Designed miniproteins, single chains, continued (4). Designs and how they scored, part 79

Each design is a single chain, and the fold is of that chain. pLDDT is the mean over its residues in the fold that is shown.

## One batch from the design tools (miniprotein)

Design m14908
Fold by ESMFold2-Fast:
Structure m14908 (fold): chain A 60 residues (1-60)
Amino acid sequence: GPVLAVVVKDYTAKTPEELTLKKGDRVLVLANVDKNHVLGKVLSTGEEGLIPGEVLKPLP
């Protein structure tokens, strides 16, 4: 099923496909896009887009 993760540092989108994120945002990981990016949904806003995997930590 989808994996829940938390954003560990603020991130500003560098492309129109990427999300701008705040530290502490909870993200539902919908799909792996490549080794460095996931498709995610920010639970507080409902916004979906590309997220660098490096800014995410999976929740237990």
Scores: mean pLDDT 84

Design m14909
Fold by ESMFold2-Fast:
Structure m14909 (fold): chain A 60 residues (1-60)
Amino acid sequence: GDEALERELVRLYLEGRLTPEQARTAARLVREGASPAEIARATGISVGDARRLVEAYRAG
């Protein structure tokens, strides 16, 4: 759910792994049901980080 997604976005941001602009775009795409590969392609974050965001949203 949204809380788990936001928590994971904050964690990646604090680790220096994404920018606020990447976080905003990734959050939208995750909510729209985009794949990790699509999110990585659109934002420039790693496919591994994109997968983590998708799994956090689905699990929480």
Scores: mean pLDDT 87

Design m14910
Fold by ESMFold2-Fast:
Structure m14910 (fold): chain A 82 residues (1-82)
Amino acid sequence: DPTKEAFEAFKKGLDEGNIEEGEKKATDILKENPDISSQERVDMLIEMYEYLKEYAEKNGDKEKVEAAEALLEVIREMREES
């Protein structure tokens, strides 16, 4: 499941303290799997940003928590309309 692989790559990057590496690997996996539906991509983005929010909360990064919450709100609204 390429969406699970992308999420695991993102999670690993965050756990290692390298958000950029995690985002890059997740993005590369998604680019290599164009058959992933728009709905599956949206669901994965929600999972990724929920994990990012939890990571930011654990590290006391309030600005990143707020940014992740704002992005999640936008993504969830797009999901409801799609």
Scores: mean pLDDT 76

Design m14911
Fold by ESMFold2-Fast:
Order: C-alpha cells, then sequence, then structure tokens
Structure m14911 (fold): chain A 99 residues (1-99)
C-alpha cells in the first residue's frame, strides 16, 4: 500500500471520529459517540497494519453508527452537519483503502 494513501485514510478516519463524536454529543447519545471512537480506533489500527479488509469492515460499522445518529437528530441542523461531515470523511477513507 502506498504510504500517502494510508496517511490520507488515517486522517479521514480521525476527522470522522471528531465529527461523529460532536454529532452524538449534540443529540445526547454519549454511547454512540463512544462506540464510534472504538470503531474508528480499530479502523486506524487496521490501516496502520495495512489490513484493507479489516479497515473496510470498521468503516462500514462506522457508517451504521452515523445512520443511527442521523435517526436521532430531530431537526438539529448542527448535529446533521457534523454527522454528514463524518459520513463524507468515512467515504474518503474507504476510497483511500480501495484504491
Amino acid sequence: MEEQKRKDGILDVKAAKESAVKAAELIGDKEAGKEFKKVGDEAIKALEEGDKKEALKYIEEGKKIIKEILKKVDGNTEAVSYATGAAISLIGAEFSVEL
């Protein structure tokens, strides 16, 4: 795996973690924020180890957590913005892994 693609994927997962945690805080779902941190850390570890399959697995788990957060936003436009940002960052990480 090209080192730059690995670095880009790790940065995207880190950005997704920050945004997803903020979205979870805004909707009062502290458990969703903690679960996303765990999944994001596992994705980063897999990327550092060059394990593409494991990284993609955790990226998909992160996407599921974002979908659950989005169900709970109840018109909170700031939470929608952060959750959407997290989803975009995870898509960026997925492209870095697949290419």
Scores: mean pLDDT 85

Design m14912
Fold by ESMFold2-Fast:
Structure m14912 (fold): chain A 97 residues (1-97)
Amino acid sequence: SLDDYSPEELLQLAKLLLAQGKYDEAKEVYEYILENYPEPEYQAEAYAGLGDVYWLQGKYEEAIEYYEKAIKIMEENGINPEKAEELKKQIEYLKKL
């Protein structure tokens, strides 16, 4: 059960599932994090992860929407400005596809 994992372990699990092409399972783990861990750092990483889920499936518009949600949380809370800039560059790249 996902209840047996810490938010950091859940983020690692979701990234592993994504790397294995298990998109639906990765999505469920990221959504579980969004529902159970309201801290901005976990919310931002989960939204960025959902962006990756959609990007890897070729769903670029949905990927952009989730990356924008992650960036907003990062910027409003002063979290990981380097990652926010990376996601902005990724959005710019996806808009050219």
Scores: mean pLDDT 91

Design m14913
Fold by ESMFold2-Fast:
Structure m14913 (fold): chain A 79 residues (1-79)
Amino acid sequence: MSAKLRQQLAIFREDYQAARAELERQGDYATLAEMLDRAEGQLRAMEEEARKQGDTALVAEIEAELARLEAERQRLAAR
């Protein structure tokens, strides 16, 4: 099942990519960092629901998105 969760993940991807691109264009890295924290929270909530539904494929997709957010956070922390 998980059709609603898959739809939410697709919307999340589109919204996040659009907002990220706009904030990078503006150079607003502080707001981008805040959005990363919010995005991680949303993905973790979706991961819990996917696990409860036994959708291992969706869990793997969400874990991949979480890994991408972590890479972005490390990039923004840029020593």
Scores: mean pLDDT 81

Design m14914
Fold by ESMFold2-Fast:
Structure m14914 (fold): chain A 78 residues (1-78)
Amino acid sequence: MLTELLKLASKYVKDPELRKEIEEVIKQIEDGSLSFIEGLKLATELLRKLLEDPEVRQFIENDEKARAAAALLGDFPL
């Protein structure tokens, strides 16, 4: 769910640098270059930055699964 959430959110991000950071973290998690704990920490930091974008916030609010995933990470309360 975490990598799926990041992949979906990256499509709504207007900041090209933030989008690249998200894509790098996803690749590093999938490649096993990051431990699960390190990947979770970086993903949490990226989600906080993503919530600054109103389009991303609306997407997360409207997607029940995305809201549940964000709440579990502690970045977005339901």
Scores: mean pLDDT 67

Design m14915
Fold by ESMFold2-Fast:
Structure m14915 (fold): chain A 79 residues (1-79)
Amino acid sequence: SEAEEYLEKGKEYFKKGKYEEAIKEYDKAIRLLEESGENPELLAEAYYNKGLAYKKLGKDEESLKYFMKAAAIWPELKP
């Protein structure tokens, strides 16, 4: 899906240490998944990965916020 493609692009930016670019791609995935209302597991994964990127940027409060969003949507999320 288009949301999965944005999530994978975000992961590639994350691997390259481009955390702000990763967040932008995760935001595109989140927007599509929220608009569709489908695949809550993928939405939770996108929020979790956004949290990891904020953690890498030293933005611990934002990181925690998105980890909590992911856990609220899908508590059994696989890393």
Scores: mean pLDDT 86

Design m14916
Fold by ESMFold2-Fast:
Structure m14916 (fold): chain A 65 residues (1-65)
Amino acid sequence: PSPTEWSEKEIAQYLAEVLRSVGVDEYADAIANAKNYEELLKILGSMPVEDLERFFASFPLPAPP
């Protein structure tokens, strides 16, 4: 399934799996239980910068050329 077609819950589950893969289980559980984008963004915003950097390095976003 394409990420552009994912629901908020599917995005939250995907992000939670990525976070678990980098060892940030506490934030992964919080994100998996987020009810909407506002709550999801609040959880992401509460993460330490080091964990956010690790998360974004694992997220399949292409680096600019």
Scores: mean pLDDT 68

Design m14917
Fold by ESMFold2-Fast:
Structure m14917 (fold): chain A 116 residues (1-116)
Amino acid sequence: MLELKESGGGTFKEGSSATLTASLSGEVEKVAMFAWWRQKPGQPLEFVASITAKGEKRYADEVKGRATISVDKAKSTVTLNLSNLKVEDTATYYSVAVLEDGTVVFGEGVQLTVVK
């Protein structure tokens, strides 16, 4: 069974950068796509970034130019880098894997808090 464990959360200053890392275990070879989603306080879950097994990347307009998603197959990690952090980036961030059979696996989530 595939599992996702996030790290790199915490409290950051506005204008700084954060790196959120999901460590992968289990059936990594069956993953068709990795994504990062977030839930802001009082808001619905929203898409942030994705990368397919073919290396195709997509970013939400709100983070475009500030976000980078990458996969390190040797380390079995998926990383989201967010630069020029805004107070509005404060959210719980979830790593997501979509398997080739359409199964969706969510990580436990990691808190990112951005302060002025």
Scores: mean pLDDT 87

Design m14918
Fold by ESMFold2-Fast:
Structure m14918 (fold): chain A 62 residues (1-62)
Amino acid sequence: MLDEKQRRIARAAARLINERGVKNTTLADIAKEAGVSQRTLYSHFPSKEELIRAASRVAAEE
């Protein structure tokens, strides 16, 4: 289960990926959109691949 901060990051990722596509979305862009540091993002999602999976899950729940 995602906590509130993980959910916020995943939601930001889903939004940016929908707007720009996976290849044109960076972890730095996602961190900025979610209002967290890049270190905080890496502590929750150590890879872009894991973040994309979480984003897909959050999008399916909304």
Scores: mean pLDDT 78

Design m14919
Fold by ESMFold2-Fast:
Structure m14919 (fold): chain A 74 residues (1-74)
Amino acid sequence: LTPEQVREVEIGVVEIFLAVQLTAARVSGKNVEEAKKLIDETLEKARQLVEEGKFDEALSLVRETAKKVDELMA
């Protein structure tokens, strides 16, 4: 695997993790609408960065959003 492919896989793993967190929060009765919007906007930007070959920037953006979502759902 190239470093670029590894980062692309890492982005996918974080995306799955965020989806699981949203599902758990929704089941717990938390309002997930704001978190869902933030995630959707971030994933769109991350995909754009991946297309531009900026895998590290895409991964950093997704990780930053994961932390923000965690804070929002606390």
Scores: mean pLDDT 73

Design m14920
Fold by ESMFold2-Fast:
Structure m14920 (fold): chain A 70 residues (1-70)
Amino acid sequence: SSDEVVKIFDEALKLGIELVREGMPVEEAAEIAVKIIQEKLKELGLEPLSEEDLEYLREKIKEEIERELK
């Protein structure tokens, strides 16, 4: 369901924020968050994101982490 997808994104973003607060570079934290999202979507039997969509998502997650830490 869409609620499960939203939860996956929210949990991955929260982890990314936590990793950056603990000293991880934001780019690396965003990459980890995107990998978690992709794996969780696969576990739910949902269609995996394309490489292009994953790259776009990495940039958006990075922007959101930076915004939350401001």
Scores: mean pLDDT 82

Design m14921
Fold by ESMFold2-Fast:
Structure m14921 (fold): chain A 80 residues (1-80)
Amino acid sequence: MVEQAEAAWAALSEEQKKEIEELLERAVEALKKGDKEKAKELVTQAAQILIDTARQAGLEDAVQAVQEGKQRALAFIDKA
């Protein structure tokens, strides 16, 4: 299960990994500025790249894990 989430990340190209990292950095900056909606949008975009890659690789357990992680991250942003 943890191994499936790691496999999804490993299936990403270096370009996709960089895009996810940049989206997450922008989400942190948005949250620092109090823009919770922008932070949630950026987290959702990052999660979607990982979900789409995991689906293409046939990693259904990894898709579920990323979806659950996204829901937790969005809930955390709403509480911040």
Scores: mean pLDDT 78

Design m14922
Fold by ESMFold2-Fast:
Structure m14922 (fold): chain A 88 residues (1-88)
Amino acid sequence: MGMGYASVTLDLKKGDVIKITVTSGSAVDYAVRHDGEVLASGTVAKGETASFTAPKTGTYTVSVSSLGAATVTVEAGGKKTTLNIAAS
């Protein structure tokens, strides 16, 4: 079985905070990308939150991956997106 992936694209202003929270399931690896560059990456376990502050206005992509099922909430600029990773 393969690793599960999900992503969301966000239009942010300088100083907007991205919050990545695992609400259920397995730990996830995350990456925050802007203009082809990875600006932040790490691992978030169930009940944990990672945060990233946008250094400039632009389009950001948050990607998450896990070997197990997980539900991840990405919140930025007052908008909340739920990402689901299926069990592999």
Scores: mean pLDDT 83

Design m14923
Fold by ESMFold2-Fast:
Structure m14923 (fold): chain A 78 residues (1-78)
Amino acid sequence: KAVEYLEKAIEALKKGDLKTAAEYAKKAINELVNPEVKKQVEKLVKAAVLHALQGDYEAAIKELERAKELAEKEEKER
């Protein structure tokens, strides 16, 4: 579920829809159960929002892709 929400956030960001991207990223964080992974994903999401606000959507997307990789690792460890 977290991975699916992060994919939706990345898709929204590719369309320039920061609000929808942030909503899906928040849903992804709520699906994470490992506190350390959750903290790291929160940091990556905050970095992505900052990059997008500066007009750097490529960097923002890369940060969300990194967050997705961490979410995938958590799902495999369940």
Scores: mean pLDDT 81

Design m14924
Fold by ESMFold2-Fast:
Structure m14924 (fold): chain A 56 residues (1-56)
Amino acid sequence: SSEEEELRRRTDAEIQKKLDELARSQSDPEVLRREGMRVTKELQEKLDKELKKLRE
């Protein structure tokens, strides 16, 4: 598949993995929710930048 498809799949897998790691290591529900959102946004922004680079 295209490099864009590969990046999307890899990013989705990484997000899931990071969220699983947070759920496993973090017992504070407030922190878990906030850090989960932060991690997801960081990885989504990273994906967006990489996709934009590939489009040019």
Scores: mean pLDDT 81

Design m14926
Fold by ESMFold2-Fast:
Structure m14926 (fold): chain A 57 residues (1-57)
Amino acid sequence: MEPDSEIETLEKKIKGLDVAPGGLKDAGVLTDERLASLKKKRDELLKKLKEAKEKEK
């Protein structure tokens, strides 16, 4: 276990939402509630990733 940078942690979380079973790759079989929740979570992570990249060196 290594302390990832904030950017690496956010990228890992976003990728996890895209590729995990029951994640965005399965969007066509998810409930509207689950899909909306995942999209909102992904958008929030993308916003944080953009802000973190703007603060990095």
Scores: mean pLDDT 71

Design m14927
Fold by ESMFold2-Fast:
Structure m14927 (fold): chain A 78 residues (1-78)
Amino acid sequence: MEETLEISLEVLNGEFEKAKEALKKKAEEEGAPQELLEEALKSLEKLAEETRKALAENPALREEVERQIAAARAELAA
């Protein structure tokens, strides 16, 4: 079961990295101030940290997180 947690964390890390990249591109496209981009990136880092902690503390949450990730990917693929 530890392997399942590690896989979920790897997937989450990948999604957060993609989100950071998307934020940077969007900020560049819209000419957003660097300070706002840095604040948004810091918020994403906090969310990643909290999600990792929640997954480690609540095994049942792993299924819900994986379902949400699958749903988000399906939405992006559609």
Scores: mean pLDDT 68

Design m14928
Fold by ESMFold2-Fast:
Structure m14928 (fold): chain A 61 residues (1-61)
Amino acid sequence: SAEARELIERAEEALRAGDLETARELLGQAYKVASAEADLESIERVFELGRRLQEAERARR
């Protein structure tokens, strides 16, 4: 879906900027949209970015 893709792109930008809280919120919204539309490609992308977010959050202390 276009909405899920936009949320994912914004989450990637937030993650690159180190804005982990915004990235988490955007990934949560993207997952809800992608799940409602059965958009498996977007769901997979959300999980990929979620793993990177988790690693970044643990590295922050």
Scores: mean pLDDT 84

Design m14929
Fold by ESMFold2-Fast:
Structure m14929 (fold): chain A 78 residues (1-78)
Amino acid sequence: MSPDVEEAKERARQLTEEARRLARESGSPEAERIAREIERLLDDFLQNPPSTPEQIKEFQERLERLREELERVAREAE
C-alpha cells in the first residue's frame, strides 16, 4: 500500500474520533450531523480508496474543512 494512502486513512480515523468527541461534548444537533458527514466520508474512503495524489488531497481537504466547521459549531453551541 502507498504510505500516503495509509497516512490519509490514519488521519481520517483520528479526525472521526475527534469529531465524535466534539459532538458528544457540545450536545449540538448540528455538530452531530457534521460528525456523521465525516464518518460517511471515511466509509466512502474505505470502500473506494483514492488511487491518485489529487484524490487523496481532495479527500483530506474535505475532512479538514468539516472538522473546522464542527469545531466552530461546537464552540457556538455553548
Scores: mean pLDDT 77

Design m14930
Fold by ESMFold2-Fast:
Structure m14930 (fold): chain A 72 residues (1-72)
Amino acid sequence: VEELKEKLVEALKNGDLDTAIEYARQLAKELGLSEEEIDFVVKAVRVAYRAGADPEGIAEAVLTLAEDFAKR
């Protein structure tokens, strides 16, 4: 999980949104999210990236959101 978060940050720093989305999907799958929940996380990443959020902030938000879904 932490390793995937770090790879997500690296992809975002490199401007590689497609790779960042793949790592976000993998992180969400590792936490047991459904495809619908994973799609929501992916949309959140795209919105935050477009808004100019920090890569580390985006990764932390993704992890928090995925963990919140997993606790249901």
Scores: mean pLDDT 79

Design m14931
Fold by ESMFold2-Fast:
Structure m14931 (fold): chain A 77 residues (1-77)
Amino acid sequence: ADLVAQLERGLQAVKDLAVYIAKEFGAETAKEYADGAIGVLRNWAVEQGLDPATVDALAARYRKELDEALEKVKKEQ
């Protein structure tokens, strides 16, 4: 199994759920959920032997994309 692809699928699922949470419960609740969930996935990936720099770069990319999506949700509400 490709561990990087597995991590990317997990991060995408967190992002998708966080956007849903933001629309229903607010962006602050969504960000709190996402920060916790991304942290769990980051720790899991490093424990599986993925390079921490690669994991942290992926997590940072998904956090940035989520922050942009959450700002859009705030402006539309």
Scores: mean pLDDT 85

Design m14932
Fold by ESMFold2-Fast:
Structure m14932 (fold): chain A 87 residues (1-87)
Amino acid sequence: SPLEAIDKIYEEEKKKMTPEEQRLLDRVYEVIKKALEEGKSLEEIAFEAQRVIDEETDRLAKKDPARAERYRARLESFLQRVFSALN
């Protein structure tokens, strides 16, 4: 199922991340999972996930811009893997 594919990607990506990165990934994952369970379109899921990535990384950028850019890249990579699995 789409949800099982996303769960697998989440678990694989989580193993590569620090505890701080895992907390951000967890928030993005929960939003994607909820939107998918609610039957939202891929475009709506992408919008909601990107909004959360932007919120979390913008907050971090005020303290550490370089770290925020690295975290954004990792979270967006996760999002790309999710959309590849859903197509």
Scores: mean pLDDT 85

Design m14933
Fold by ESMFold2-Fast:
Structure m14933 (fold): chain A 58 residues (1-58)
Amino acid sequence: MLSSKEKIEKLTKERAKLLDQLVAAQVAGDKKKVAELQKKIAELEKEIDEEAEKLAKE
């Protein structure tokens, strides 16, 4: 099973990649892709927060 720390590291790297894609989509004017990426980034941030709370209580 992946530890909370390893999960946070993986999610943080995925979030950084999605932020780069979000900037590229914004520059391209792809409003649909921007909305999809913003939703996915928000979901990752929620998961990071949940894993961070679990790590703090371990």
Scores: mean pLDDT 81

Design m14934
Fold by ESMFold2-Fast:
Structure m14934 (fold): chain A 92 residues (1-92)
Amino acid sequence: SAEELLKKALALLDKAKEIAPELASLIDRLKELMEKAVEAAKAGDEFAAEEYLGLAEIIVAILKIVGAPEEALALVREALELAREAVKLALA
């Protein structure tokens, strides 16, 4: 389900915060954007869901630019992919 995919994505972000606690505020912004994207998709708002995912991609790019550890970046990228799948499933 979309909820289970989102739950897995959020758990990966929590693990990323354990690896890079100095980046917790950016990772928390990612959590908020992923939750809002899935919520918008469940409401049938495809445009809003895609906007929130686009903003999440920008935060992932910022995490790379500020030098997030590779292990944290891998978890964040996996979480974003799960969030995209959750949005797709919620829109179906």
Scores: mean pLDDT 89

Design m14935
Fold by ESMFold2-Fast:
Structure m14935 (fold): chain A 92 residues (1-92)
Amino acid sequence: SRALEESRRVAREIARKLRAIGHITDALLYIKQGKLEEALKHIDLAIEDGATPEFLLKALDKFLEELKKRNELTPEIEKNIEKAKEYIKSLE
């Protein structure tokens, strides 16, 4: 039915957005682990699923702020966040 096809399309769009959030989460975790190359792959996957560069940059800034508050920010993590931001800006 047409209504069922429309509902499936909406569900797929929601699933794609949730997948983008999952890739952003994985990217942030890989940055924290010092796995920058893996983090950049997940940034690419998030963009493919519809995440905007602006949203990704905001997520990285929020992550940096949160790590500072938790006293979990190392010089390596800070450098990897800046490299990830530079990568995202290079895609514009």
Scores: mean pLDDT 89

Design m14936
Fold by ESMFold2-Fast:
Structure m14936 (fold): chain A 60 residues (1-60)
Amino acid sequence: MKERADELIKKGDEAEKNGDFEKAAQYYMEASIAYREAGDWEKADEFTRRAAELQQRADA
């Protein structure tokens, strides 16, 4: 749902600011799924890419 996506984005942004790339990636991934289910495929794609990038940083 869009409301859940917005909340997840907020949490992801907060985690990213704190340098917690693993949690940020997880939140953005969940937000992308929520956006996709809500029909917002543009935002879903955006946050899927951001989550993948942050996940690589967490592992590196």
Scores: mean pLDDT 79

Design m14937
Fold by ESMFold2-Fast:
Structure m14937 (fold): chain A 74 residues (1-74)
Amino acid sequence: SMEERLKKKVEEFEKTASPEQRAAVRAIADALNLIGDALDKAIEEMKKTGLPISEAFEKYSEEANKKARELLAK
């Protein structure tokens, strides 16, 4: 799976990475998780309201993108 591939690459990176590099990779992972959460929320709203997935995703991805930018700026 994509999660298993990412996990293995992160483990190999962490063996030689500095604390700053590990923090940067963690921030990127956290930002990607926010985007994934936005997709899950969009699917749930589509199921409940019949809103097109593109419109539902735009609604939640705007908030997720803002939060992701805040995480990456730290």
Scores: mean pLDDT 74

Design m14938
Fold by ESMFold2-Fast:
Structure m14938 (fold): chain A 69 residues (1-69)
Amino acid sequence: SMAEARELLERALEALERGDVEEARRYLEKAQTSSDPIARAAAREALEALERGDVELAIRILKNALKKL
């Protein structure tokens, strides 16, 4: 559901803001299986940013996606 997708992205964002990249990845991997295309795209793009070590970009991606959910 959109509510479940939103919760996963919010928890991923909170984890990144605490510096817990591993916890954030777990939430984002779950969000990639969401039925919501905005949540799936945001999760994929945030994971790609984290793979490059770009935590600030991952945070911006999640904040922007949450405005649309």
Scores: mean pLDDT 87

Design m14939
Fold by ESMFold2-Fast:
Structure m14939 (fold): chain A 82 residues (1-82)
Amino acid sequence: MAETLEKLAEEYEKQGNNKKAALYYTRAGGEYAFQGDYDKALRLLEKALELDPDNSEAWVALAQVYRKLGDEKKAEEYLKKA
């Protein structure tokens, strides 16, 4: 699932559809976070925000990952951007 979402995000990015690419990178990141792969989750969520900084779902997901890693201050900073 996560790999399929990541591939779909890459296809939208190649088309220049940054909003759709960010949406699918965010979903892929969320799936990797659910699997406990926080390194991959962070990379994909950061990529989503590079493409669409207004994606509130990506900010929330990024904050949740940092909470899981014990970085509460960073989590709070990212929630303020959501």
Scores: mean pLDDT 85

Design m14940
Fold by ESMFold2-Fast:
Structure m14940 (fold): chain A 56 residues (1-56)
Amino acid sequence: SELLKEAEELEKEADELFKQADQKARTPSGKDEARKLTAEAMEKYLKAHQLREEAE
């Protein structure tokens, strides 16, 4: 289904953002950017979850 494919793509994008956030969080100057990346990743994850629920 197209909804499941879109959910998978959003999950992959979220995983990449979480990885970038972790790297930024390890530097004192990167904490604000890490928070923004984490928030974006969480929004993508929530949208992916909603799409999976619709696909059922």
Scores: mean pLDDT 84

Design m14941
Fold by ESMFold2-Fast:
Structure m14941 (fold): chain A 73 residues (1-73)
Amino acid sequence: SIEEIEEKLEKEKEEVERETRERLKPILERLRAAETREEILRAISEALRVVGEEVQRLLELEQEARKKIEEEE
């Protein structure tokens, strides 16, 4: 069922977004506590990496869901 695929995708996307927020929390706290330019840049770089990884995961989830929908049609 296409509806079941869409419901699963929505839940998986919500899980990925939740995981991203939890991963970003300690990075943002380190950024707020950062006293040097190097600490600020490292925190920003780590945050960008985390966001990039989550974007990739979301794209993969959407690709998998699209393939499953096409196989049902």
Scores: mean pLDDT 85

Design m14942
Fold by ESMFold2-Fast:
Structure m14942 (fold): chain A 62 residues (1-62)
Amino acid sequence: ERLLAEAVRDFAATSDEQLPVRKGELVEVLEELPDGWYRVRSLFGGTEGWVPAAALRPLRRV
């Protein structure tokens, strides 16, 4: 089962390990850390990186 999330706001990456996202962008959540960061993969580009949990809204697990 995979977890999908939608960006609720724009996020600008400040390091190579982070993924920039735009509001409305869909990502797959690969890893959830208790410190408020998610490792995600873009559904259209396949690029992976870290995004703050506060920038994402989980949609559903499929």
Scores: mean pLDDT 78

Design m14943
Fold by ESMFold2-Fast:
Structure m14943 (fold): chain A 78 residues (1-78)
Amino acid sequence: MDVQIIDTLKTKYSVISLEESSLDDVNLNLVSQIIVINENEAVVVLSDGTGYLIKGEDNVNKLLEYAKEKNIPIYQLS
């Protein structure tokens, strides 16, 4: 991941840690916000500030549908 993207996640979106994870290993009940990097990458941010990088277009789409259903904030890096 680009250093500029990591810096933005930490400073603008208050992500305190960033780890790559599979969507199945993330507790979606603790999700506070979702940050979309591109169509194949998104960061799930938990209520404690922990960030998980999720890869794959299908995983990102599933995550966005979940966020819309639960009224979780979605931000796009553009």
Scores: mean pLDDT 81

Design m14944
Fold by ESMFold2-Fast:
Structure m14944 (fold): chain A 81 residues (1-81)
Amino acid sequence: SLSEETELKVKILEILAENREKPVTARELAEKLGASQSTVSRLLKELEEEGLVERTKDGYKITEKGLEELEGLKKKFEKEN
């Protein structure tokens, strides 16, 4: 089973993958996900530390590594039954 925070990390990566041409802020992600801004900000820092997202002056963007990890995570979500 995936933790709620692991599911949120995947959803963050999915939103960023959809918005590759424009940075997305932690506030905007929190609103889209129905999560607290503090939780989203912490998860974004974890994803940045993992090299899956990059921080810009205007928000966050997904990296090439983030796109590869997103594909792997989606396959893991489909494995559990």
Scores: mean pLDDT 81

